# Designs tried in a protein design run: designed miniproteins, single chains, continued (3). Part 2

Each design is a single chain, and the fold is of that chain. pLDDT is the mean over its residues in the fold that is shown.

## One batch from the design tools (miniprotein)

Design m8037
Fold by ESMFold2-Fast:
Structure m8037 (fold): chain A 60 residues (1-60)
Amino acid sequence: FAKPGETVTVKVTSAENTITREAVLNAVKAMKDAGLNLKLIVDATPEAKRLAEEAQKEAE
């Protein structure tokens, strides 16, 4: 697993907008708590991608 301060890349694939937003918020919080940086790649609908980017900015 990654050392503190390293970047972890997470790919999100989901058609469920609500689940995608919650998953992104939880991932950002977990990475912050672990002292890691998060690079997010969203492979989903345009709407889910927009919600994921919004959630990441909101959490950071």
Scores: mean pLDDT 65

Design m8038
Fold by ESMFold2-Fast:
Structure m8038 (fold): chain A 55 residues (1-55)
Amino acid sequence: SAEEIRARHERLLAEVLERETAYLKQQGKSQEEIDAHLERVRRALEAHLANELAA
């Protein structure tokens, strides 16, 4: 269902953002660079969710 797809994507987004944040901090990236990267990740996952819901 659409509800289950959204719930799965919300969980995935949270996990991906946590892992990416930890990784970039470990690489010495600035907060500005981290925020910019996370925004791109969010946008990509939102586009994927929209495509999955349209199918």
Scores: mean pLDDT 84

Design m8039
Fold by ESMFold2-Fast:
Structure m8039 (fold): chain A 76 residues (1-76)
Amino acid sequence: SPEDVVATTRARLDALRQRARSDDDPAVHQQLMDDLRALLADIDAILRTMPPSPHRDALLALRQEILDLIAEIEAR
């Protein structure tokens, strides 16, 4: 369901954000960036087929949080 998609995406982002805080190894940093880009690609695929709804708006907000996290890590 759209609600489950939002909840799953939030959980995936929260796990990646926790990894970003607890880890400074360059190899783990590269894997973290790859995982963030994979999550972004998954969200973009879902957004392409999802009609306008509060769940779509929630996914757009999560998409922006992922972009902000990527930019934060790249600026380190």
Scores: mean pLDDT 83

Design m8040
Fold by ESMFold2-Fast:
Structure m8040 (fold): chain A 92 residues (1-92)
Amino acid sequence: MPPLEELVRPNEILKKVLEEVGIKEETVTWGELIQGLYKYLEKAKLYRPEKAPGYLDLSGTPLGELVGQDELDASDMTPLMEAIEKNSEVVE
């Protein structure tokens, strides 16, 4: 994973996610991208603890499209982190 201070350019799907939490810049630090994603998860109410502890419902969301699955366990965010890293370009 890039360092938190590394500048990255999110793809169009990640840009839509970040715009939902007020981040509209073409380039962000990796730390800002991660913070924006967690804000999106909370704002979109994707945590469904009534179904299972740590259950994330990504169905019908841009994040579900990036990860390629409708469900994620918040105790293992690896699939989400790998998907966003693959869909972000490091800015030199």
Scores: mean pLDDT 78

Design m8041
Fold by ESMFold2-Fast:
Structure m8041 (fold): chain A 77 residues (1-77)
Amino acid sequence: SMNKELAEEILEEVLERMRTELGMSEETLETYREALENPSDELQERFLALLKEEGITEEQLRELEEKLKKEIEERKA
């Protein structure tokens, strides 16, 4: 039941690593956060457009997200 809240709590850590590992701009990071909080086709399209401008693929984003989730889980162990 707390999984969604834990994911939101660690979202800032995920965003920080996306900034450092993928080189995401603050604009792209904020768009990503907004897309997660209030999913919409328009916001998702904007986010994907920003990723392309920065040379980040959706696959790279997904791989980093999975890696970061594992790292955060391991820190709790």
Scores: mean pLDDT 74

Design m8042
Fold by ESMFold2-Fast:
Structure m8042 (fold): chain A 66 residues (1-66)
Amino acid sequence: MELTELERKVLEFLRKHPPGTPVTVEQLAKELGVSPEAVIEAVRKLIENGLVARDERGNVVPTVPP
């Protein structure tokens, strides 16, 4: 399944940050210039594909290294 432009941007943003940098949905929305709802949908699909996960605080973290 091909990723949408937003899904790719979310994944790329997470990957370019150092490992251990927690990123919230709100931070992703601000950095990418999109609504939090759009980020939530993109993150949901990335979780379904095993590319990102939620940490113990609910922050979004990449499962694949950069």
Scores: mean pLDDT 71

Design m8043
Fold by ESMFold2-Fast:
Structure m8043 (fold): chain A 74 residues (1-74)
Amino acid sequence: MSLEEQKNAARLAVSALYGREVPAVGPGPAPETLSERGREVVERVLEALERSGYDPKAVEDYVRRLVALAEEQE
């Protein structure tokens, strides 16, 4: 299991929850604030990754950045 596989799984999960393809994001800090919906999506994605045998803590900041990007593009 690679970090890249976990990142791709996270991106697909975020894309599914927003009903559209979300592009991969580069390295960087997590956004300081997310909407209430964004926080719920982050939790659901991290739970799905944990159920799939991934380490959700390894990609938590990446998931938060994906959700922030998805919200900006709405």
Scores: mean pLDDT 75

Design m8044
Fold by ESMFold2-Fast:
Structure m8044 (fold): chain A 92 residues (1-92)
Amino acid sequence: SLEDILKNKERGLLAVSFLINTALTLAYLGEREEAIRDLRHAVELAKKLFPENKEKIDKLGEEMIEAIRNGDLDAARQKALEFLKLLEESLK
């Protein structure tokens, strides 16, 4: 049913949020490669949940990864907020 799909997407969004927050914590601790792996997993899960927004999800995901590679944790956090906002709006 539509309700089951929405409930699964809400659970999926919580999983994506958890992975992103874990990745940002790892990046803060200097575990850059582990952070990037978790972000890539979050991006792939987000694309499965919201295939209609695949291009925007990929773009924001790559911008987050690039910010972490450059050590710009403020930019990474800002892009993470934009990413999660996009997914939240995709639930509606």
Scores: mean pLDDT 85

Design m8045
Fold by ESMFold2-Fast:
Structure m8045 (fold): chain A 59 residues (1-59)
Amino acid sequence: SVAEAREAQAQAAYDYALTLLEKGQVELAKRVLRGTVARFPDTEYGARARELLAELEAK
């Protein structure tokens, strides 16, 4: 379904942001997370991206 496809895309973007954080690329990870929140705000991974972005911005 379209909803399943959107959730999968949001998850892929979120996982990519985690990979960037593992590599120390914090600013690029924040940019990816902002894009995920903007494109997929209504998905589980969009919500997780918003939470992680807020945590990173507190550092």
Scores: mean pLDDT 87

Design m8046
Fold by ESMFold2-Fast:
Structure m8046 (fold): chain A 100 residues (1-100)
Amino acid sequence: EITLLSEKERTVGDTKIKTYTFEYGNYTVVFTIQTVGDQVYYRVDVYDKETGELVASYGHMEGPPRNPVEAAERAESEAQLAADPEAKALFEELKALAEK
C-alpha cells in the first residue's frame, strides 16, 4: 500500500518543482516532478525507512529535448525503465497518484 505523507511545491527560475513523499512498505519514496515550459522531468528516489539509504532511482522525461544532452538522458531513462518492469510499474502508480 502506498500512502502520501507530504506534498511540496516550489519555483526556481522558470522551473516548477513538485515533490511528493510516499510511504511504501519499508521504503520512503520521493517523487519529484520538474516542469520547464513544455518539458516535464519525473524522478523517483526510493529510500530504506530504517537506514535512510537510497536503494533505487529512476527518471523519465516528457516533451521535446532542448539539446543533445537531454536527448541522451531521456534515452538512458527510458532504457532503464524498460529493463526493470517493477520500476516501471511503481513509476506508473506514483504518477497516477500525483496526477489524481
Scores: mean pLDDT 73

Design m8047
Fold by ESMFold2-Fast:
Structure m8047 (fold): chain A 85 residues (1-85)
Amino acid sequence: INELLREAHEAFEAGDLEKAEELFEEIKKKTGDEKRVAALKLQLEMKGGLLTDEEIREILRNVLELDEKSIEELLKEYKKLLAEE
């Protein structure tokens, strides 16, 4: 999964949206969890500067039904994952 996440991120940065979409579909098939794929797409949108931190928290709260502690933990984890590339 980390390998697929890295490849999807590289494709997105290269502007290869078709390849990024293919990799998200592969992650969806491996996890069987559409919420997880939505979270990954949200991560890439954050990097693109399309969403504010508050908007991201609201989506995580409403879509993934996470508590506030889990939301903050997930945001920190995603930002760390992006920085490790």
Scores: mean pLDDT 64

Design m8048
Fold by ESMFold2-Fast:
Structure m8048 (fold): chain A 100 residues (1-100)
Amino acid sequence: MEAELREEIERGIERLEEILREMLKALGIDRLTREDVDAVVEWLQTVLGVDDSSAQSFRDLLLAILDAAGESATVDEVVALLRERLAALREEAEARRAAE
């Protein structure tokens, strides 16, 4: 299989988790709400220089996480759900390759 690509994806997930945790800490967010999503996205664009397309994708991901957790989620819950979602996307990609 593509061990090199898999390793890069795993490192990407780990890095994203650390970035998210530091970002929420920097914003003083202990429990993420829908109102906080705009501040999080603005922080990504301002601090990391993320473009509008990537920022919108991340906004959609955070809203999906909040929907899954109810209307609010702790930092630990957000990180756990993000980790779970990224792992599921990786498995889905592998399954698609195995299918054809």
Scores: mean pLDDT 71

Design m8049
Fold by ESMFold2-Fast:
Structure m8049 (fold): chain A 100 residues (1-100)
Amino acid sequence: SPEIEKIIENIEKLLREAGFPEEVIEEIRELLKKIAEAIKAGDWEKAKEYLDKFRELLQKAMTEQLEKAKTIEEKKELQKLWGKIVEEIDKFYEALLEEA
């Protein structure tokens, strides 16, 4: 889906702005693609497995970025960026449900 691909690209940009390593961004992209394909196939068990892995990886990577932040201002900017990431992920889920 062109819409889903664009949302994934937006998520990648936000993760990059948050300072996520490129290897982690790549792994998140592949998990999001696998979630989309599993949902299209009606494989809800597989979709849940990839979703759980995605959530765990995202939380771990965000925690690591927060630990690297040296100032309160840097932490506040990172938290604001996290809010934008969550909004794009919600759009991803909405687009998946509309195409299901």
Scores: mean pLDDT 86

Design m8050
Fold by ESMFold2-Fast:
Structure m8050 (fold): chain A 73 residues (1-73)
Amino acid sequence: MKEEQRKLVEEAIREAERNLEEFKEFLEKHGIDVSKYSDEQLLVMAATAIALRRIGKEIDEELEKRKRELEEE
């Protein structure tokens, strides 16, 4: 695994562990029954969501930059 990917995964797992209860509340608010999942499954989902959120933010920033360039043309 690339070192950058490893660091992203490790940081996401640490954040997921700290915010697991908040993530459970988020899922329940959106109609997902958290009792159907183990804490390990919820932790993996939370870590994945955190990693995707970070990647999504970078994509959004790139898209906004591209949009500004197009609006200036």
Scores: mean pLDDT 72

Design m8051
Fold by ESMFold2-Fast:
Structure m8051 (fold): chain A 147 residues (1-147)
Amino acid sequence: SDDLEFARSLFPNPTPVQQRLLELYRTLEDDPGLRQYISTEELLEIIPPENLVPHFGRLGAFLLLTALLLAHALEQGDEEAAYGSLLALLRLRQHYKDNPVVQRFVAESLRILHEAFPEEVERLLDRIGEEHPELRPLIEELRAYLS
C-alpha cells in the first residue's frame, strides 16, 4: 500500500519492533476505518503541532508513522520524542473511540512496544497520566490489556 511504501522509505532498515508494527498495519490496512480522510486542521484539534507527522489525508498513515516514530524514539532513548508520540496515539484512540480498527491498532501497537520496552512504556504511561489526568481511564484500560 502507499502508506506502507512511504513508511518503508522513512524506515528502510526497520528494527524487529518496527517490522512488527509494519506487519500489524499490513494485517489491518484493508479496513476502511484506516483509509478515512483526515485534515491537518482536524489533527491539530486532537494533538499538538509538534507531534504532527505526514498523513496524506489518511488517518491510517498518521497512526502508522506515529507508532514507528514512537518505536524509533524508544530505541534511541529519546524520552521526550517517545512521550510526544505516545501521547498522540492515546489522544487518537480517545478521539476515535467509535472506530474499532483505530482502537485495535493503538492497543496492539502498545502491546508490541510494551513487550520490547516494558520499563520505558510504563514510565511514559505514568508521566502522561500525571500530566494529562483526562487520559487516566484510557491508560488503566490499556494497562489491563497489557497484563
Scores: mean pLDDT 86

Design m8052
Fold by ESMFold2-Fast:
Structure m8052 (fold): chain A 119 residues (1-119)
Amino acid sequence: SAREDARNGLEAVIAGAEAAKQLFDEAIKNYEKDPEKARELMEQALRILDAIIDNLEAVRATHPELREIADKMIELAKQAKDYVREALENPEKAKEYFQKARDLVDEMIELAREALERL
């Protein structure tokens, strides 16, 4: 059903966001020791954020009542992607940008949990 599809989409968003947080935490830990590994983890996080945006766009298309909260989560995911890209271009500020991306992903998880309660 459309409700089950939206639930599955939001649960996938939460799972993806938790995975992205783990990648950011590992990238922060490895930034100075293994910059190449940190870069690979960031590229994985960008792919996860793209999948999150796709899932949220599907949810908003099938559940217009969730449009506003889905749009907020999409904006947070796009901002997190921008911080990851900034970290790739400015290694000296990478840790700061990863922490900002992580905070945005945490906010997105809270909004996704709120959206699930509205279903």
Scores: mean pLDDT 85

Design m8053
Fold by ESMFold2-Fast:
Structure m8053 (fold): chain A 60 residues (1-60)
Amino acid sequence: SLLEKAEFVRAHIESLPPELREPVAQRLLGPFKDFENLSLEEIKAALDRATAEVLAENAP
């Protein structure tokens, strides 16, 4: 359901260190443009990718 998808995204973002939450959320604006029609698998893939990209940019 849409609520389950939204809760999954919220839980993922809240699990991140505070300094990474906004950068990850910003990267999801494109992938989540049609959020209602994304599968949970597609949402997970987008979250993982956005998180990995932010972590790579913050690597020493």
Scores: mean pLDDT 81

Design m8054
Fold by ESMFold2-Fast:
Structure m8054 (fold): chain A 79 residues (1-79)
Amino acid sequence: SSIEERRQEHAALLAAARASLTTPGAARRAAIAARLQARLAEEEGLLALAERLGAWGLEHELAREHIAALRAALAELAA
């Protein structure tokens, strides 16, 4: 399902971000940060579209959770 696919992609990206914290490498960290930012923009766009259309569902609830986790991961990488 699309929800499970998004969940798996999100989990894999967060795992990659977490792994980048334990392996020193500025270029690797920058690449992961760029991927997190791209994913955040996609999830924010989806949430904004749902709000504009007045359409809410499990996929859009998932977007809110993903946005929070992606922002937290970006903040951790920036620290």
Scores: mean pLDDT 80

Design m8055
Fold by ESMFold2-Fast:
Structure m8055 (fold): chain A 71 residues (1-71)
Amino acid sequence: SAFDAALEAVIATLPPEDAALVRELWAAVRAAKSPDEVVALSPALAARLGRASLTARELLAEMGDILVAHL
């Protein structure tokens, strides 16, 4: 999608470790079949975000409202 292309362009500016983490988290969100599955990911997502750089965490936080609007 156009959103996935724009997201990948931003991810490409991140350090490789942070880029890999953001891609993995976004893939998990995209694989969710319902809002309940996204909510169920929250503790695991919080634990993994603790390992991301500030930039990657800021990107994921900004995406929160977009994810709620599109899922």
Scores: mean pLDDT 62

Design m8056
Fold by ESMFold2-Fast:
Structure m8056 (fold): chain A 120 residues (1-120)
Amino acid sequence: MTTEVTEIGGEDGRSGVIIRRSTADRTIVAEVLYDDDGVLTISAAVADTAGTALFTGIAATKAEKPSLEELREIAEGVVRLMEEGLLEEHVRAELDAAGAYSDEALERAYRRLKALLEEL
């Protein structure tokens, strides 16, 4: 198991944490990003060695800018839930019930996660 944590600096109005965790059978990436529009995006993806990739996430307006420590705690929590299959199963079930979730911030997040899954 290898874990990489990347902090996004607040110098351009954005702050965030990316956690990448790799095992022999899967890679999990979680991104928690607060942007300059005041949107908090929580997103995660898991890919297996067969090339199956699953994406999950939520984006919402947050009036108060969270600290890097808070963003890290959220990201670590998401990774734990993904490792146990809980967040992936739960969010998939909700999306299947409600229909496809379409949000520009979430679409951008999924594109970033896809790029990170393709990096070693």
Scores: mean pLDDT 68

Design m8057
Fold by ESMFold2-Fast:
Structure m8057 (fold): chain A 111 residues (1-111)
Amino acid sequence: MSDEEAVARVTRALYEMFSLKEGFEEKFREYLASLTPEQQRELRRLVWRAMGLEPEDVERLIEYVKELAKKFGLTDEQIEEFVRKFLEIVEAASKSLTAAFVFLSGLFPPL
């Protein structure tokens, strides 16, 4: 996959993921900003490990993402869609350093 194609896929999937519930993007950003430095490091670690596409690391990230989606009041159907889109982002990010940067920048405000 080309870097441009990977970036486009990540960007689209992020947009679609945040559109699952009105105000989700804003609430998600507020949640990330409310995390302690230790919690931010752990979430970032889980994401980086999952980009290696090892089954155990992907499963740990899925569990975290499902609990996060439940916290924001997503329905079971919306949680399944969120997980699907999140995995698409992780897969695309695993294939391009630029796409990985776009994904992490989307999850975390620029440092």
Scores: mean pLDDT 77

Design m8058
Fold by ESMFold2-Fast:
Structure m8058 (fold): chain A 79 residues (1-79)
Amino acid sequence: DIEELIKKVEKELNIYLSDEEKKELIEELSKTPKKERRKKLAEFLIKKGVFAPHSAIAKALGLSVSTISKIRREVLEEL
């Protein structure tokens, strides 16, 4: 469930997403293949500028630290 994933991440990282941001994210994740949704959410959080260690983001999303580091590099290279 996409909404449960978002709530889990908000709680684990102690962040708050607006209803508008949640709606946009739910629409984007709904268009994303299930196995890629966690990576897409990580990309969104990094672009938003969430100040958290890569290990904390990885744990909240159930991804590896190396995956988070790769996503961050890809996001920064597109700027």
Scores: mean pLDDT 77

Design m8059
Fold by ESMFold2-Fast:
Structure m8059 (fold): chain A 89 residues (1-89)
Amino acid sequence: DGIRQKLLERARREAEAILARMLANPSQADVDAIRQRIADMRRLLAQARAQAEEQNSVTGTLELLELYVEETIRLYEEVLARVEAALRA
């Protein structure tokens, strides 16, 4: 738990830095880049799950990885929503 919380804190800090940069000069290109990164992460997660099923090896380790990646995606989706709102303002 402590290690996971430290990793999430670092991910949040990085997402905040990205948000600050994008809010200084909002652009559609930045929005598209974040969307692409989210799509890539979802694709990699799906591939990892498919490989685990192929090996008949659905484990708690895979579930922890899935939760961690999904939380990271949520942080990026929050950045995306805030940058999109800034573009509309």
Scores: mean pLDDT 78

Design m8060
Fold by ESMFold2-Fast:
Structure m8060 (fold): chain A 93 residues (1-93)
Amino acid sequence: SHEEDQLLAEIAKLLSEVFEMSQQQVDAFIAYLREHLSLPELKRVLAGAKVLKRIMENGSEAIRNLTPQEKADMKFFADVYQEFQEKRREELG
């Protein structure tokens, strides 16, 4: 859907610009998200990525000021990325 495509584009931008992922890695992860995640789950991935961006930009102060919801969204992002990496390892051999 259009909303899903917009969320995936925003996630792709953060992965490329903030996390310095290669275009190949970004494309692979976006394809994984498109296939496996619902719209509410994509919103949580984006929220988690934005929390991680804030931590990378502001350091330890951002970590101290995290809400329980932001910690949960960050963990959700990390869990999804781990599942993606495990699937990719299986596909690559």
Scores: mean pLDDT 86

Design m8061
Fold by ESMFold2-Fast:
Order: structure tokens, then sequence, then C-alpha cells
Structure m8061 (fold): chain A 59 residues (1-59)
């Protein structure tokens, strides 16, 4: 959901800022965007795999 995504973004942004206090907001935002792209790819692959397993199980 949009709320879950916003919470995830906030957590990632806070963690990057804590680990790298010298980074600009723009640099942090770019890193967050890269992480979100990777997360989306993983979620799509996992969803596809789950759908295939469920289809096979349900016949």
Amino acid sequence: SAADEAQLIAQIKARIRAEHPDLSDKEIENRVAEILDKVRQIEQEAAKKRAERLAKLLG
C-alpha cells in the first residue's frame, strides 16, 4: 500500500542519513530510489513465484 511504501521510504532515508550524515538530501533521495527499485524487482519475482506455486497447489 501507499502507506506501507511511505513508511519504508522514511525508514530507509533515516538509516542512510544516520550512516552517512555528510550526504545531501538529494544524494540520500537517489540512494532511496535505487533501493526501492531493487525492492520492487524482488517483490515482483517473489509474487510471480508464489502465484506459480499456488496455481500448482490448487490444481
Scores: mean pLDDT 81

Design m8062
Fold by ESMFold2-Fast:
Structure m8062 (fold): chain A 68 residues (1-68)
Amino acid sequence: HGGELAAAGAVAAGEGDAEAAARHASQYGKFSRQGNAELAAEGARQAGLAAGADERTAEWFSRQALKG
């Protein structure tokens, strides 16, 4: 139950976690150019994990990416 707070804190702190997450998402976004929305969602999840989010928080990021 602490993962959500930790992830929000990491992003808010801006200790490069947001940049790391953005870079990871950008890498998957590049592959998503092939027309695969699933890769974009996976990229969001991986970016969340790279930002230090736990499993449940990473899943939330993935779902947000799919919604738009």
Scores: mean pLDDT 57

Design m8063
Fold by ESMFold2-Fast:
Structure m8063 (fold): chain A 91 residues (1-91)
Amino acid sequence: AEAARRVRALLEEAVAAARERADALLAAGDEEGALEAALEAMRALAERIAPLAPEAARLMLELLEAEGEEAERIAEELAAVALPALEAAAA
């Protein structure tokens, strides 16, 4: 319960911060900067959750570097590992 609640809190903080940065960049017309900000936020999030959910953090970092079918496979693994913990924390 505690680990799931901390993962949820870290995700909520990271998503809110990333959204604020992305919205500001998009409003300025910097679509490339908005994408870079989102990718950097995901990397930072992975590092923050690594002590609580190391497998989810590792899959997030691998997903950032993967392309094509490998990215889809890693995303499915991440959903299978991280999504149940997030859903339990959200409920």
Scores: mean pLDDT 67

Design m8064
Fold by ESMFold2-Fast:
Structure m8064 (fold): chain A 75 residues (1-75)
Amino acid sequence: SALERFRELLEQAIKFAESTDNETLIENLGDSLVARARALGISPEEATQLLLDAAKKSKNERVKQALIEAAERLR
């Protein structure tokens, strides 16, 4: 399903961003996730919830903030 595909992409993107701790890549993470959620036709409510849940689990402050900002853009 589109929702499962988005979960897979979200997990991979967060893992990559957290491993590199690269500011530019982390800033681009939010934009990429918003674009993919829209392209896959995921509801704003479902995408927002997945992003916020991921933000709560992240130990990287920059990644956490990027996910929260991405969730706000989908509202």
Scores: mean pLDDT 82

Design m8065
Fold by ESMFold2-Fast:
Structure m8065 (fold): chain A 57 residues (1-57)
Amino acid sequence: MLSPEVKEKLKEWAAAMGYKPDGVLDEEAKKVIKEFQQLEGLEVDGVVDEATAKALL
């Protein structure tokens, strides 16, 4: 389960990129995470590891 802070940061980023994450959508969050990882040049695995969390925060 993603931390509430990470989910909020993903929601903010997704909104900036034209995404509209609705409610608590773990599958949608994974898709958004992968897109964020592609944008930041990180490994695209859909998992919020240290590198992904650091890039978000």
Scores: mean pLDDT 64

Design m8066
Fold by ESMFold2-Fast:
Structure m8066 (fold): chain A 60 residues (1-60)
Amino acid sequence: MTDDDIQRRRDRRMQDLRDRGVDDALRYYRQSVRYLQQGNYDQARQYYTQMSRIVQQHQQ
């Protein structure tokens, strides 16, 4: 994936999380994006995983 593709998809994810009011997930998602922009892919993945886990828990 290119960085631009990841960034666009994450912008959409961020909007979805705002619309759903899942503040904790949004916080982790923002941090994931910051690490991705810094080239720290390991940290970006960790925060994205935490975001996904929170979103899944909120859907249940």
Scores: mean pLDDT 73

Design m8067
Fold by ESMFold2-Fast:
Structure m8067 (fold): chain A 61 residues (1-61)
Amino acid sequence: MTPEEALLRLLGPLRSPEGAAQFPVPDGAKIAADPGAVARELREKHGIPLTDEEIAALEKL
């Protein structure tokens, strides 16, 4: 599983048209470079309800 795939699975419930309207989908290259930072940015700037445990799991990939 790539960091991009893992992040997109966490965003799954928010990938509806309503969720997509709340934030742009991050570029896969940016996710691959720093998946934890991308996940924190989505949480802080767009209010995506990602836990610290989920972000840590992405960083372990």
Scores: mean pLDDT 66

Design m8068
Fold by ESMFold2-Fast:
Structure m8068 (fold): chain A 76 residues (1-76)
Amino acid sequence: SELEKLEERKREIEEKFREALKGKYSEEDIRQIAEILVNAKEELVEKVLEYLKKNYVPVERVDQLAKRLALEEAEK
């Protein structure tokens, strides 16, 4: 089902971000980031991850970051 696919996608994003951003975010923050990005294209997820590796962004601002990066991609 679509819900099962979304839960699997969230888990994949959580694992990827947990490994790459070790120590920067709590488990709850990682889950919130995955929730924000679950419907995002893989390329956008990768861009957000690379940005967060270099910059600390409070979890509540990750949605704004993702929207900004998506707009930059759409302008290509």
Scores: mean pLDDT 82

Design m8069
Fold by ESMFold2-Fast:
Structure m8069 (fold): chain A 80 residues (1-80)
Amino acid sequence: SELEKKKEEVRKLALEALENEDEAAEKEILEKLEPLAKKIVELEKKELDEEEKKELEEMKELILVPLELQAELAKKLAAL
């Protein structure tokens, strides 16, 4: 439960940094999202059908808005 509280605190700090336009913390979070962004760019270079294009757009939206992904990043930050 103490570890869970620390993970929640790190998650809140990450969300607060994004909400309060903390550029340094935002850059750190974006750097951790970079592998996903690279995968998206690589997929964009391929010929995709309409369903694959929809999945690609959903992945793009995921890196911009995803509370779940931000929570996972907060967990990784708590482990550091």
Scores: mean pLDDT 58

Design m8070
Fold by ESMFold2-Fast:
Structure m8070 (fold): chain A 100 residues (1-100)
Amino acid sequence: TYVVTEEDLERFFAYVESLLARAPYLSPEAILRLVEEIAQAAIKMAKVSSKEQVEKLLELMKRARRELLAIMEERGYPEEHIRRVEEIFERAIEEIEKIG
Protein backbone atom coordinates (compact mmCIF):
# COMPACT_ATOMS: atom_id res chain seq x y z
CA THR A 1 0.00 0.00 0.00
CA TYR A 2 3.03 2.32 0.34
CA VAL A 3 4.86 3.84 -2.66
CA VAL A 4 7.95 6.02 -2.17
CA THR A 5 7.43 9.63 -3.33
CA GLU A 6 10.18 12.13 -4.23
CA GLU A 7 9.26 13.94 -0.96
CA ASP A 8 9.82 10.71 1.03
CA LEU A 9 13.20 10.28 -0.65
CA GLU A 10 14.16 13.93 0.04
CA ARG A 11 13.19 13.56 3.74
CA PHE A 12 15.27 10.38 4.04
CA PHE A 13 18.29 12.08 2.38
CA ALA A 14 17.90 15.02 4.82
CA TYR A 15 17.77 12.57 7.75
CA VAL A 16 21.01 10.85 6.63
CA GLU A 17 22.72 14.26 6.11
CA SER A 18 21.60 15.22 9.65
CA LEU A 19 23.20 12.04 11.02
CA LEU A 20 26.49 12.77 9.21
CA ALA A 21 26.50 16.35 10.63
CA ARG A 22 25.83 15.02 14.17
CA ALA A 23 28.17 11.98 13.94
CA PRO A 24 31.30 13.73 15.39
CA TYR A 25 29.27 14.42 18.60
CA LEU A 26 27.53 11.05 19.00
CA SER A 27 28.66 8.04 21.07
CA PRO A 28 29.82 4.93 19.15
CA GLU A 29 26.70 3.12 20.46
CA ALA A 30 24.38 5.90 19.21
CA ILE A 31 26.01 5.83 15.75
CA LEU A 32 25.70 2.01 15.55
CA ARG A 33 21.98 2.18 16.48
CA LEU A 34 21.22 5.01 14.03
CA VAL A 35 23.18 3.32 11.20
CA GLU A 36 21.19 0.08 11.72
CA GLU A 37 17.93 2.12 11.64
CA ILE A 38 19.03 3.94 8.45
CA ALA A 39 20.08 0.65 6.78
CA GLN A 40 16.73 -1.00 7.60
CA ALA A 41 14.78 2.09 6.41
CA ALA A 42 16.76 2.21 3.12
CA ILE A 43 16.10 -1.51 2.42
CA LYS A 44 12.35 -1.08 3.16
CA MET A 45 12.16 2.02 0.92
CA ALA A 46 14.07 0.25 -1.89
CA LYS A 47 11.46 -2.58 -1.93
CA VAL A 48 8.69 -0.06 -2.83
CA SER A 49 10.83 2.29 -4.99
CA SER A 50 11.29 2.77 -8.74
CA LYS A 51 14.59 1.66 -10.34
CA GLU A 52 15.78 5.31 -10.39
CA GLN A 53 14.91 5.75 -6.68
CA VAL A 54 16.72 2.48 -5.83
CA GLU A 55 19.85 3.80 -7.63
CA LYS A 56 19.63 7.06 -5.63
CA LEU A 57 19.27 5.11 -2.34
CA LEU A 58 22.25 2.93 -3.27
CA GLU A 59 24.43 5.99 -3.99
CA LEU A 60 23.32 7.57 -0.68
CA MET A 61 24.28 4.40 1.28
CA LYS A 62 27.70 4.24 -0.43
CA ARG A 63 28.35 7.94 0.28
CA ALA A 64 27.13 7.71 3.90
CA ARG A 65 29.43 4.70 4.49
CA ARG A 66 32.51 6.57 3.16
CA GLU A 67 31.79 9.82 5.03
CA LEU A 68 30.77 8.23 8.34
CA LEU A 69 33.76 5.84 8.43
CA ALA A 70 36.10 8.80 7.78
CA ILE A 71 34.47 10.79 10.63
CA MET A 72 34.70 7.83 13.03
CA GLU A 73 38.38 7.22 12.18
CA GLU A 74 39.30 10.93 12.55
CA ARG A 75 37.50 11.09 15.94
CA GLY A 76 39.28 7.96 17.19
CA TYR A 77 36.22 5.76 17.66
CA PRO A 78 36.88 2.11 18.64
CA GLU A 79 38.01 -0.10 15.71
CA GLU A 80 35.28 -2.68 16.48
CA HIS A 81 32.54 -0.04 16.19
CA ILE A 82 33.99 1.25 12.88
CA ARG A 83 34.05 -2.33 11.54
CA ARG A 84 30.43 -2.99 12.63
CA VAL A 85 29.23 0.23 10.94
CA GLU A 86 31.04 -0.80 7.72
CA GLU A 87 29.44 -4.29 7.89
CA ILE A 88 25.92 -2.84 8.40
CA PHE A 89 26.30 -0.55 5.35
CA GLU A 90 27.80 -3.33 3.19
CA ARG A 91 24.88 -5.66 4.07
CA ALA A 92 22.34 -2.91 3.23
CA ILE A 93 24.08 -2.09 -0.07
CA GLU A 94 24.03 -5.79 -1.09
CA GLU A 95 20.31 -6.11 -0.22
CA ILE A 96 19.40 -2.91 -2.13
CA GLU A 97 21.42 -4.08 -5.18
CA LYS A 98 19.29 -7.29 -5.22
CA ILE A 99 16.07 -5.17 -5.32
CA GLY A 100 16.90 -3.66 -8.80
Scores: mean pLDDT 84

Design m8071
Fold by ESMFold2-Fast:
Structure m8071 (fold): chain A 96 residues (1-96)
Amino acid sequence: SMLEELGELLIRAAEAVYALILQGQTELAEKLEQELIERIREVVEDESLSDEEKLEKIKELLEEYLKELESHLKPLSEEERRKVEELRRHAREVFA
């Protein structure tokens, strides 16, 4: 479903943000988050779009955001991978 796809994209984005922070790229992660929030706001405030069209555009924005986050990641160390996996496990517990 669209909701399950959005949930998985959000979890993957959180993992990528956390990995960037672990790699010392906090300022980049914050900048990309602010740019995403502003683009989502523009979609939400667009009265010419249906709710279905807004959701599809938000999904596209999240996919672009994730791709850009991942493009800045260095290969994860074992310690970084473990921490990211712990975050994913915790996120799934909160969603369940």
Scores: mean pLDDT 86

